# Designed miniproteins, single chains: the designs that were tried, part 2

Each design is a single chain, and the fold is of that chain. pLDDT is the mean over its residues in the fold that is shown.

## One batch from the design tools (miniprotein)

Design m37
Fold by ESMFold2-Fast:
Structure m37 (fold): chain A 100 residues (1-100)
Amino acid sequence: MSNEEVLEKLEEALKNKDLKKFVEIVEEWMSQHPEVPEGVKKRIAILLAGAAKSILDKNLEAAKELLEELRRVAERLPNEEVREFVLGAIEILEKYLKEV
């Protein structure tokens, strides 16, 4: 599945306020990248889930802080495909943050 298709699924999960589905999509995509260290995958998943939850809970301050940390993590990722996916997920989350 392409990054674009996975990002579209993440956006639909956010529209449906389905945090569980959002997390499952992230973890499934991460499982397809064994080259990324497990600790890095867990950190990305925690930050993405935390940002999504904060947006759905309308905690805009927490969401902004988590997205800023996630962007710093993404910029340090050596794998371009993984970095592009995380940055794409940040853009989707930032779009939803502006509509709250």
Scores: mean pLDDT 81

Design m38
Fold by ESMFold2-Fast:
Structure m38 (fold): chain A 76 residues (1-76)
Amino acid sequence: SLDKELDSSVLKVFINGKEVELTPEELKKLLGDYNKDIEGYDKKVKELGFKFDPSSPSEFNRLMAAVQKAIEKHGK
């Protein structure tokens, strides 16, 4: 589940085919930047490797909620 995958101070995601370690705060910023790129959004979010449908608003909201919980738990 997303909650379990994001239950860490350091998250492993895929960016441009490379595994990258991000903090939950860095991931939130990256997702915000992706959300501004309407045409590239779905492709970029799918590359991150999370088990969800990025074209679904409910699944995206669930991802953002899980990232926010991780920031609150591990960020401060």
Scores: mean pLDDT 66

Design m39
Fold by ESMFold2-Fast:
Structure m39 (fold): chain A 80 residues (1-80)
Amino acid sequence: LAASLSPLEQKILLALYSAGEKGLTVKGLAHALGVSQATASRHLKRLEARGLVERDEKTGRYRLTPLGRAVAEELLAQRA
């Protein structure tokens, strides 16, 4: 699971894990990771296609799915 993620995708999942249920906007995530909004959006769409993140249609915020949360917790255990 975690081994199939790029380093940036791992950082995205950990940033969303830290944000909790409120999630992050594309702009907020791009700022947190020091990347462009285009880069953040591209990787978020890839993670959404994998079922790891979901977008709130009303707010445009991204948050972890239950599967995405499990993967983020695996990443934290590996880095602890």
Scores: mean pLDDT 82

Design m40
Fold by ESMFold2-Fast:
Structure m40 (fold): chain A 69 residues (1-69)
Amino acid sequence: MKITPEQVIEAVREVVKAMALDGEKFTDEEIRAFAERMVRVVANNHGIEFTDEQIEAAAEAARKAYEEA
């Protein structure tokens, strides 16, 4: 199955949302670092190339999910 950057961003968003709903507290910097690390690990494992804009989009999606949880 071909994994797209959009699917990885969605997965990062869902993980951060689940953590927030479980009562975990993160700073914006911690959310960004977590999202960037997850994106890079998945990209490396699946041979996917991410642009800086896509990494930033993942961090922003994660932040919004955390704030709305």
Scores: mean pLDDT 78

Design m41
Fold by ESMFold2-Fast:
Structure m41 (fold): chain A 68 residues (1-68)
Amino acid sequence: MIKELEKLAKESEGQDKELGLTFIELLKEGKYDLLQKMVDTLRSIKDQLSPKVQKIVELAEKAIKKAK
């Protein structure tokens, strides 16, 4: 999961890259509650997200579920 997020972040630019890197940092630090809150917020606006951001959110959800 983290390696997939790192690859997607490297392939992304601007805000999409920053979002991916932020999620990786939160996962590495074990800040799962904060990451879940961010994921829930982004899910509420799913239709407004780019396909890359939707994939970042999906990978983050799977990573949280596997870690907890």
Scores: mean pLDDT 78

Design m42
Fold by ESMFold2-Fast:
Structure m42 (fold): chain A 73 residues (1-73)
Amino acid sequence: SEREELEKRIEELEKEILTLLTTPGLSQDDQARLIEAGKLVNEAYKLLEEDGDLEEARKKLDEAQEIIDELKA
């Protein structure tokens, strides 16, 4: 289901953010962007659990993914 897909994306993004935060040599700007990505993932989780708003949750996860992809490029 779409909900299960989004729950899996939350888990995967949380793990990736933690891995990146433990990487030595991150700039202060990169750390701030990772914190922002983490906030977006947390907002998506709340949208799924409290409101059931799958569409808004997906948008938040897409924004978090863009930040992660930029930092990995």
Scores: mean pLDDT 84

Design m43
Fold by ESMFold2-Fast:
Structure m43 (fold): chain A 99 residues (1-99)
Amino acid sequence: SEKVEVAALFLALAKRIGMSDEEINELVELLRKTYGLSDEEIQKALELADELASRPWTLKEIVEMLKKLFEATADDPELRRWLLRIVQKLGEELKKKLS
């Protein structure tokens, strides 16, 4: 499912930038409500997110993931706000590594 894949990308990015378990749970519930995901689909998204988060990502892969998420959240303002927050935290982490 494309919605499961989008949810997995969101959760993988949130985990990578070190969001808290409380913030991750809040994002999971928002994704469940916004995309109408079943418990089985949420479990699949979490498993895919853990798999994605377990390996290093290139800058190109991060940009491709973000482009897909910006396209997927075009009509969902609350998810768009979460995405913008993730982008901001990614920028802060990148700046720390370059400084």
Scores: mean pLDDT 84

Design m44
Fold by ESMFold2-Fast:
Structure m44 (fold): chain A 55 residues (1-55)
Amino acid sequence: SMVEEARKLLEESTKLSLELVKNYKTASEDEIQELVEKIREINEKLVEKLKELRA
């Protein structure tokens, strides 16, 4: 279902956000930027999925 797909995207975003918090002080700026970009892409997919669910 689309709700299950949205939930999986939210879980993936949460995991990456926790990885960012854990590695914040030890990661390079490039590694932090890559992780932030991945989180942004997942959040964009989540927003689009939620828009489809409301249509």
Scores: mean pLDDT 82

Design m45
Fold by ESMFold2-Fast:
Structure m45 (fold): chain A 56 residues (1-56)
Amino acid sequence: SEVHEMSPEELEKKFGVPQSQLLAMAGVTEWDPNNSRLQALRDYLEREEKEGELTP
């Protein structure tokens, strides 16, 4: 999935959610590629993209 290859800026543009809000959704303060919560956020966004809906 392209979502896992996207930068924070690309995620913001694609999903229309500010980077600060994406961090808040993940429960973290910075973009760390080794952070499991950011990995879970990317998995969530990938599923929402595939299903055609971002917000549950």
Scores: mean pLDDT 74

Design m46
Fold by ESMFold2-Fast:
Structure m46 (fold): chain A 69 residues (1-69)
Amino acid sequence: MSFAELVERVWEAGLRAQEAIRARDAEALRKEAETLRELSKEAGKAGYPQVAAMAEATAEVAERALEEL
């Protein structure tokens, strides 16, 4: 997966997580947090540590929001 493709997927998953928070949809939010964790692993393996960190930070925000639902 390319750098641009990884960045785009992280951004899209982050937007879907925000939508899930707004809708109070814990199932959708959990799914997006898992997607962000997988994208972080993929970015790390691909040699893009900045993208991996971005995906991880976004996953942590989503996971924290899940605890507040």
Scores: mean pLDDT 86

Design m47
Fold by ESMFold2-Fast:
Structure m47 (fold): chain A 55 residues (1-55)
Amino acid sequence: LTPEQRAALVARIAETLAQLDRDHAEGRITPEQRDVARAQLEAWAAAHGLPVPAA
């Protein structure tokens, strides 16, 4: 990955996590669905050597 591609992916991960928190807060998803989706994102990020923003 180029530095620009890496930065774009990190930003997308942060946006997706923020969207999951918003969806949960609005009652669109369950806590379990949020936790599973977050864990999948964390696993994907780890597989690609990308940091996940700290909560």
Scores: mean pLDDT 77

Design m48
Fold by ESMFold2-Fast:
Structure m48 (fold): chain A 100 residues (1-100)
Amino acid sequence: MEHLKEAVKLLKKAVEYQKQGDMEKALELAREAAEEVRKADPEFGARVEEIVEGLEKIKDQKAAEQVLGQLLVATEYLLDGDYEKAEEALERARELVAKA
């Protein structure tokens, strides 16, 4: 639970930095969040890590914002134990990366 709480805090900061145009710092924080998710749930965390790796290749700032937003939503639902909604948000983030 503490690892998922830390991941949520890191993703909230990543979204804030992305909105300020600091994609380098946003990506750094998103990678740290993925590591924290892996400590709580290794399989879910591995999928978050793949999405963050894909996010690094996205040049469109709006697409990057949508991906980070869905990763935050997925991690918040995972923290709440709502695995169905966490999975839906994670798949949405993956689809957004695949289209970019």
Scores: mean pLDDT 86

Design m49
Fold by ESMFold2-Fast:
Structure m49 (fold): chain A 81 residues (1-81)
Amino acid sequence: GLFYEMLANYYERILNLAKQGKVDEAIKSLERAADFFKDYDPETAEKLRRAAELLKQGKVDEAIKLIEEMSKEYRELAKRN
């Protein structure tokens, strides 16, 4: 339901920042989300850190793909709950 839909929308916002060339803002948003999840969803935290590291390395298209995959995963969870 609503919780997974909110997370999907949050990731789509980060995706839009990256696509607009606002890479530093996207990195900060990903790192803040990773810190939030680190204690109770370490797998999600790791995926968020990997996306941030890809952006730091200039691998923008690879980072965009990971963020899109995370957004789609949470949208699917919203439909099933």
Scores: mean pLDDT 81

Design m50
Fold by ESMFold2-Fast:
Structure m50 (fold): chain A 77 residues (1-77)
Amino acid sequence: MDEEMAAEAERLHGDPAADERLTAIVAEGLVAAGYPAEVAERYARLAVELERAEAEGDEERAAELKEEIAKLIEEYK
């Protein structure tokens, strides 16, 4: 569920060693929502990188990641 996914993501954000686990949890949620596994994993990786870039104030990297996510969504159609 989205609420459970958000709570889990927030819990893991402070632990760099948990980034892989966070990516897996996000990907599993997307697969459960009907996305193909490869699309879900790529989206989850980009989403985790975007959160990190925004947390670090890397606006240029965040913009690039947002464009990559938009392209992935277009490719899924």
Scores: mean pLDDT 71

Design m51
Fold by ESMFold2-Fast:
Structure m51 (fold): chain A 75 residues (1-75)
Amino acid sequence: GSLGPRVEITRELSSLEEEQAFIREFLDPEGRRQWARERGVELPDDATISLRGESHPGPGPGESRLTLTVTISDD
């Protein structure tokens, strides 16, 4: 299909629990629609969701940061 409008979300996560909670929100179709409505975005039923994670060193020894990008599109 054609690439339509998309919404990108980037979040810096400092724990596995934060990552799991964020991902879980987008696994539930109703959760995704609620999230979009709270932000004034209406998700089409044919929306495609893609996740990408990048790990970075944290400010201290043994610390790490995860940036998770969520892309929502109608493609």
Scores: mean pLDDT 65

Design m52
Fold by ESMFold2-Fast:
Structure m52 (fold): chain A 66 residues (1-66)
Amino acid sequence: MITEEQRNLVRMLQAAVGGPPDGVIRPGGAAGRAAREAQRLLGLPEDGVADEAFQQALYDAANARD
């Protein structure tokens, strides 16, 4: 299950790249390209899809930073 906090991280990413902040990352869009960069930083496959693993990794990275 994806939390509202994880979904808000996706919306923030979308807003930063000028895409619609609907919490869904589309692979071919600007948000999808930004998602691939975030996936690279998190050590995940760079597919640009906001799947459960990507959203979980964003949450874990936020928690790890205190």
Scores: mean pLDDT 61

Design m53
Fold by ESMFold2-Fast:
Structure m53 (fold): chain A 61 residues (1-61)
Amino acid sequence: TLEEQQLEEAEELEKAGNLDEAEKIYEKLLKSSDENIRSEAQKRLDKIGVRDLKNAVDKVT
């Protein structure tokens, strides 16, 4: 589906370091009627949040 393609695109952006663009796509996918798409988008957003937290800690520690 188009939403599956958007998930793949967001994953590519995440790997390229374009976290802001990836987050925008994942947030859009959270509004999907497909449970699998919403679940996967939420998992990815949580993973990005954990990564950002580790980067912030490294800078202040």
Scores: mean pLDDT 73

Design m54
Fold by ESMFold2-Fast:
Structure m54 (fold): chain A 83 residues (1-83)
Amino acid sequence: SEALRLTEEMQNTPDPERRRALLLRQVAEGVLALAEAVNNTVTRIALQRGATPQQMQQLQQENDRLLDIARRSAERLLAEAEA
C-alpha cells in the first residue's frame, strides 16, 4: 500500500525535513483511505438494509462529497510537504 511504502521511506530517511514531508504525504494518503473506508462501509450497510435506488443515488452524492473534501484536504497536506 502507499501508506506502507511511505512509512518505509520515513524509517530509512535520516533527514528531518524529508521525514516531515514523508509524514505529511502519509497523512494525506490516510485521509483518502479513511474516506473510502467510510463510504464503502455506509454503502454496504445501506444495501444490506434494502436501500431503494433513490436512496442509493442520494448516498452516492454524499459519498462523492466526502471524497471531494478528502481530496482537497490531501492536496493541502501535499502542498505543505512541497513547501
Scores: mean pLDDT 83

Design m55
Fold by ESMFold2-Fast:
Structure m55 (fold): chain A 99 residues (1-99)
Amino acid sequence: SMKEKLAEANRIIANYLDVEAITPNLELIEPKEKVDKEKAIEAVKTIKEVLLEQLEKNKEAWSEEEIEELKKKLEEETKLIIELIEEGKIEELRKLAES
């Protein structure tokens, strides 16, 4: 189900943010689990797919212009989040999640 996919994707992202948020870049005295950036990126892509499916299911609830605007925003947000994950900008990712 889409709800299960979202829940799993959110857990992966939350784990990514939590692990990186706790560890300062210079702290090497205790080995911490390495967060898989590729897994985090796949989670973001899964969320995008689920949201696109929701837009398609409720297509009749919006105008053609509104659907196109929503798809554009989703694409732009997904691209930004992936770029932030690739760059390891965890604090910026957290701010996006809070807004």
Scores: mean pLDDT 68

Design m56
Fold by ESMFold2-Fast:
Structure m56 (fold): chain A 81 residues (1-81)
Amino acid sequence: LDELFEEAIEEARKLVEKYNGDNQKIIDFEQELKKKLKPRDPAETRPIHERFYERAKELGLSNIEIGIADGILDVKLQEKE
């Protein structure tokens, strides 16, 4: 689980750096992530996302990085199943 958090955070940081100053590309990426998500009860993953938010706060992530990393984490969690 911690490994998935690190992967999601690193990928989000690289994407924000790659798209630096291009908010539309970031928005488009978030929308593509949402399209990959299967319908799921939010209660099933809530404890995982709460743990992720605590980790993101510790690392000082921006709101944009947190949003992207959270979306990447959702996709990774569904792919691992």
Scores: mean pLDDT 72

Design m57
Fold by ESMFold2-Fast:
Parts: C-alpha cells; structure tokens; sequence
Structure m57 (fold): chain A 92 residues (1-92)
C-alpha cells in the first residue's frame, strides 16, 4: 500500500482537484494546488522523497478510497511557506 510518490501521481491528483473544484472553497482549492505544485517541483528536481499510502474503507456495501501523502519535514516547511506567500499576496 505505501509506495514512493511520483510526478505522475501528483499530475493525477491535480487533475482530480480540477475535476472536483466545485467541492472546495476557493481558498482551500488554491492552497491544495500550491501544495501539489511544490511537491511536484521537489520530486522533479530530486530535492525530496515523498510517499503515498492508499486506504480502502468499506461502508454500507461500498468501497471508499483515500490517499495519504507523506513528505519530509523540509518539504513540509517549503509547502507551508509557499501557501502563506500565495494566499498572503492578497493582503494590502
């Protein structure tokens, strides 16, 4: 279930975010876009390793699939900084 996160995985998650953009508040969607973009850039540059874990939960006869993305602390810090900068630029 746990495996290395690839650039292709991030592209798929970005596509799912765009497809389901109506299910997010505008600020939450933009924050998630920034997170995924920073992760993708770090992976493409070989600057960090990340992992993805798939969870399948069965409830009421239906299977729900969830993903957990694990990033190292250094990448998590860069993500937090990028989110603050992107969302904070609208403060006058």
Amino acid sequence: MRRPLTVEDVDELLAELEKNKKDFLPGSRKAMEVVLRVVKEALERGEAEAFITRYDLEANGKTYTFYDIQVPPELARRIAEAVREELGVERE
Scores: mean pLDDT 73

Design m58
Fold by ESMFold2-Fast:
Structure m58 (fold): chain A 70 residues (1-70)
Amino acid sequence: SMADEVKERAIKLAKEFVKKWKEAREAGNYDESKKYIDLATKAVKAARLASTDPEKARELVEQIEKEMKS
C-alpha cells in the first residue's frame, strides 16, 4: 500500500542518517553529527506517522529528501 511504501522510505532514510551520524561522530565532525541525528529523528517520526497519517508522512519524507539534496 501507499502507507507501507512511505513507511519503508522513511525507515531507509532513518537507517542511512544513523549511519552518517555515527561516521560524523567518529570523525569528530560534531556539527555534521547533529545534522544527521536531527534528520534521523524526523525520518523516525515520518515512519511512525505512515500507519495513521500517510499523507503527512509522505510530506515529511519529501521534505527530508529535499533537505538532503541541498
Scores: mean pLDDT 85

Design m59
Fold by ESMFold2-Fast:
Structure m59 (fold): chain A 76 residues (1-76)
Amino acid sequence: SLIEEAEKLAKEAIKYAEKGDLKTMGNLFVEAWRLLQEANAPPEALKLFGQAVLYASAGKVDEAEELIKKAVEIAK
């Protein structure tokens, strides 16, 4: 499903955030966001996902991972 694919991409994005590769992280998050939108994810899920991207970009990887898990759970 689109949501399962978005979850996989978001998990990979977090892995690249941990490695300090913000460009690859950003590309993966953009693809995951598009899949969530195509899956008609609720606005609450998209809001949490966007907040997770900001935290990951700021180096707050653990907080970003928690927000991604919540966003994906709501989208399912």
Scores: mean pLDDT 85

Design m60
Fold by ESMFold2-Fast:
Structure m60 (fold): chain A 100 residues (1-100)
Amino acid sequence: SVEEILEKAKKKIEELAKKAEESTDKEEIQKLINEISEVIGEALEELRKQGASKEEIIKFLEELRELLLKLAEESTNPYVKELLLHLADILDDLAKKIRE
């Protein structure tokens, strides 16, 4: 279901963000944030394969954006915060383009 795909994506994103927060290596942080992007991409592909509507895809993107914003606000690492905010912006732009 859409809800199960969203729940799995949120859990993986939270785990990856926690690892990024615990890292002092910019290269490791970049790899972990790239893995978050891959999790989102894989979840979007699964939603499309299951015939998810535009409205369901937009809601999925908006829910993940809210999670990324929350994780960025809670982050004490400026680099992690910057990368999470950038991903949130990408998801916002994608949701707007799909709505059009």
Scores: mean pLDDT 88

Design m61
Fold by ESMFold2-Fast:
Structure m61 (fold): chain A 82 residues (1-82)
Amino acid sequence: SSEVEELLAKFEEAVRANDAAAAYEAFARLMSLPLTTADLTRLRQLARDLLAELENPSPRIRAALEAIANLDFVTARRLLAG
């Protein structure tokens, strides 16, 4: 889905900018869509890649990425919401 691709890109941009509010908006929209197993695998892989690449993410962003990598989307959403 082009919408899933766009939201994944927005989520990545927000995380790299250390913008938890923008990351929350993108993530909440992703979670409102009927995601396939492939979409969820892609989101998890993105979270894992970002955890490996980022040197100094905020503790909240780091914890949210760890939650996504572990398929704990409820915790991820709560952490990003503040």
Scores: mean pLDDT 89

Design m62
Fold by ESMFold2-Fast:
Structure m62 (fold): chain A 105 residues (1-105)
Amino acid sequence: MKEEIKKKAEELEKQANELESEFGDVTRRVREKAGEVGTNEQLAKLQELLDKMREGSIEEIVKAGNEAAEILPEVADDIRRATDLGVQAKKLNEEAQKLKEEAEK
């Protein structure tokens, strides 16, 4: 029982890590494109919002993603993709944590 639960948690963490890696790739493309077409003020706002999306709760990720998508139309689709990836990774990490806590009971 405990060993099977730990393996399930590890599988969820692996999936979350893959999504976090893709989030990093997408946000890098956003920064590159914003550097080409955006103003310094737009770049500063995007960087702040992308940082909130990386470390935030699911609610904070969605809010920051919606705000970031409104700053530059050229990166809006990539920001929406990053928002989806961030939410999915957070959900998988939260499920993995619950499984680990259950395994310690």
Scores: mean pLDDT 83

Design m63
Fold by ESMFold2-Fast:
Structure m63 (fold): chain A 85 residues (1-85)
Amino acid sequence: SAEEYRELQRRLVELLDKIIAAGSASEEEREEMKRIAAEHRNILAELVLGMPRIPIEDIPESVLDALYDSLLAARRRLREREAAE
């Protein structure tokens, strides 16, 4: 649902901000981020793109790693832009 999407987005942002503030992520934090990213992707794919949900075990680890890296980089860039204003 839209509420599920918003709650996952909020949790994702909170965890990303914690990682950025710490300057590094623990392995446990990285794994939790990958799980949240996979769930977020599936909700968006179903609701926005009309694509079927994919179980997390069917998503390649390399794709989950790429999602994690992209989300972290995007969040850092957004925070840098907001700090510059």
Scores: mean pLDDT 72

Design m64
Fold by ESMFold2-Fast:
Structure m64 (fold): chain A 110 residues (1-110)
Amino acid sequence: SSERERLLELADRVIDLLTRVEQEILAKLKAGEIDKETAKEAMRDLAIVEASAVLLRLMISRFNADIETARRAARHLAELLEEFIEKYGDLLSPDLVEELRELVEELRRL
């Protein structure tokens, strides 16, 4: 039960931080610091991470998935987050990157 509550909390924290990621990417685009093509690619990859986080949340809250299946989904989410940070971390504030890296580590500690 505590592990399921932890997974749900982590999924929610990811979703909240991805909203901030979107806001920072949009701000960079408006400031002319990135071009439209870079923003489109980042937003596409962000949508994939968001879909994975939402799926993890639904697996715990609605579909009552077994804990092993939820752990695999959490590991997949961690991999997608790491790939996103590697590709786009330079577009984000250092504090946001550190928060995302901490979530990756927490998702892997389950």
Scores: mean pLDDT 89

Design m65
Fold by ESMFold2-Fast:
Structure m65 (fold): chain A 90 residues (1-90)
Amino acid sequence: SPLEETLERAIKVAEEAIKNKVPIEEAMKRIKEIFAEAMEKTTDEEIKKKLQEVFEEVLQVYEDGILNNLSDEETLEKIKKLLEEKKKET
């Protein structure tokens, strides 16, 4: 499904960012581009809504990381776990 493919791509970005110590802002930019592309190409309104909701949850984890002074690695690990949980629900 487009949702599962998008989640897998985003998980891989987070995983590679953790391994290669990529700044979280750069990882978030790539994740945003993946979700934006998927939402633009999706004609199924239910899938589009789920893509938007998952991305909004990713943004909340990112913002919470900033507010709580978490490291980039800690925030990326939380984003990865969120995306993995959402994939299991698909």
Scores: mean pLDDT 87

Design m66
Fold by ESMFold2-Fast:
Structure m66 (fold): chain A 75 residues (1-75)
Amino acid sequence: GGRELAERIKRLAEEHGFEAEVGPPVTVDGERMYPVRITFPDGDVLDFLISEDLTEEEREALLRAFEERLRGHRR
């Protein structure tokens, strides 16, 4: 579900040395979503929402996209 993906992204960010938090679920346009915040060492902040109803392919694509972005901020 969206919570597991949010927690995986949080762990991935923390593994790269970034601060990350998962907020309580919110409803946006009738969909249950999980807010995720990542704080980079340069002070940049990335806020986004993860839908409960993502497909497996969409979840994997999102996870890969975030892993690539986090690597770009490592140094």
Scores: mean pLDDT 76

Design m67
Fold by ESMFold2-Fast:
Structure m67 (fold): chain A 81 residues (1-81)
Amino acid sequence: DEEKLKEIEELEKKALEYAEKGDSLEAAKQATKIADLGKSSTPEVYKFGRQKMLKSIGAALRAIGDEIQKRLDEEKKKLLS
């Protein structure tokens, strides 16, 4: 259990680092790995993994939103110039 909790925390850390770099796809892949570790675990590990998976998905979605906003801002500059 403790080893799985540490692995989930490392995957969350990687997901957040990928999201900060704008790599939303890799961030989402880390969230999937967290889900896979949780699905055949004790209720405690499953609950913890679900929480960290949702946080990792949230980070990936924010990175996607930032990329969309950047593209929209570039398009607006063309329309206003």
Scores: mean pLDDT 79

Design m68
Fold by ESMFold2-Fast:
Structure m68 (fold): chain A 99 residues (1-99)
Amino acid sequence: SMEVKKIEELKEKALKSKDPEEVKKQIEEIAEIGINSKDLKVQEKSIESLEEVGRKSKRKETREYVKEGLMKMLKYGSKDLKLILRLIGSILRIIGDEL
């Protein structure tokens, strides 16, 4: 999928970038792709990629941007119960890493 490839590219850019504004834009674009896609695999890849960025980042601001993106997906994305539970799980794991 071209959208899966785009998500992976944005994830790599977010993990490598030292510019907080660019990282925020990449995170927001990953969330938007997930929200707007009708493909469950693209939606799952978006959630997985955001969780990876949030959990691998050593920066608090990046984790906050990821939590915001996941919350946006929860509010505006798919109503599929499996994806909703996956989103909640990702948010809780990122919060848990800070406790």
Scores: mean pLDDT 86

Design m69
Fold by ESMFold2-Fast:
Structure m69 (fold): chain A 65 residues (1-65)
Amino acid sequence: AAPALPAIPKPSDEELREIVRRILQAMENAGILDDEVLESAAKVIARTYGVPVEKVRELFEEERK
């Protein structure tokens, strides 16, 4: 079997949404809502939690509405 024991467990879709929401709120409060910063954050979250970056981008777009 392929070894897949990450230090951080893969979040559920609901948990990922909460993570994205909290990060967006923190960035908004700091005044750093540039598309480049959001794209960088999405990639970091995707790599950190082992989820597709497209999923993180969709959550960012939904939370920005």
Scores: mean pLDDT 74

Design m70
Fold by ESMFold2-Fast:
Structure m70 (fold): chain A 72 residues (1-72)
Amino acid sequence: MKVIVVTKDGQKAAVELMREKGLTVAVVHTEEEARRLIEELKVDAVVIQLDSLEEGEKIAKKIAEEYNAEIL
């Protein structure tokens, strides 16, 4: 499982990069949505798009530690 944090301006580039690698990608806007998708094991990568990169990085680190996911 891969997790990437972006602001609105980085979302398209991040999604395109993951899809070009053949990964199933979901874009989420909350910690709760990210956790649900990871627990369902239906996606290869989760893109967390938030207005605050700092808050997004905190969420990504917490999720990565709990689910043994790779932060990009």
Scores: mean pLDDT 78

Design m71
Fold by ESMFold2-Fast:
Structure m71 (fold): chain A 60 residues (1-60)
Amino acid sequence: MSDFDQFGQLLGDLADRGREAGLSLEQIKQLMFEVVKLRNEGKTFSEIREAGLKRLEELE
């Protein structure tokens, strides 16, 4: 899987888990923007995934 494909799948997984956890559309959008920002800042896939999962747990 390419880095782009892995990142896209991560975004989908985080959005799905957020919906299942009962997060609002606005909270899910904020989570997505935070994850995209980390990607743009040059963070590794592992760092982005960990940050996204931690943020999702904090919002739940």
Scores: mean pLDDT 78

Design m72
Fold by ESMFold2-Fast:
Structure m72 (fold): chain A 76 residues (1-76)
Amino acid sequence: SPLEEAKQKLREIAVEMAKLELKGEEAKKAGDEDTLKKIMVEIDELRRKMAEIVRKYDIPEEEAVKIAEEAYEEVK
């Protein structure tokens, strides 16, 4: 269903965001401010995409939170 495809896309975006957050921590530790800025821009773009999907498909907040938590566990 379109809703299940939307939830799948949210999971994919959440996983990508979690991976970028880890790369951002590495860039911070290395003092690589240029890489950190690029990562922050990518995270902001993914956040906007996620919000668009949640709004368009009227996904409950509790569901969106669970998807984010599962993504965090997948990436660590």
Scores: mean pLDDT 84

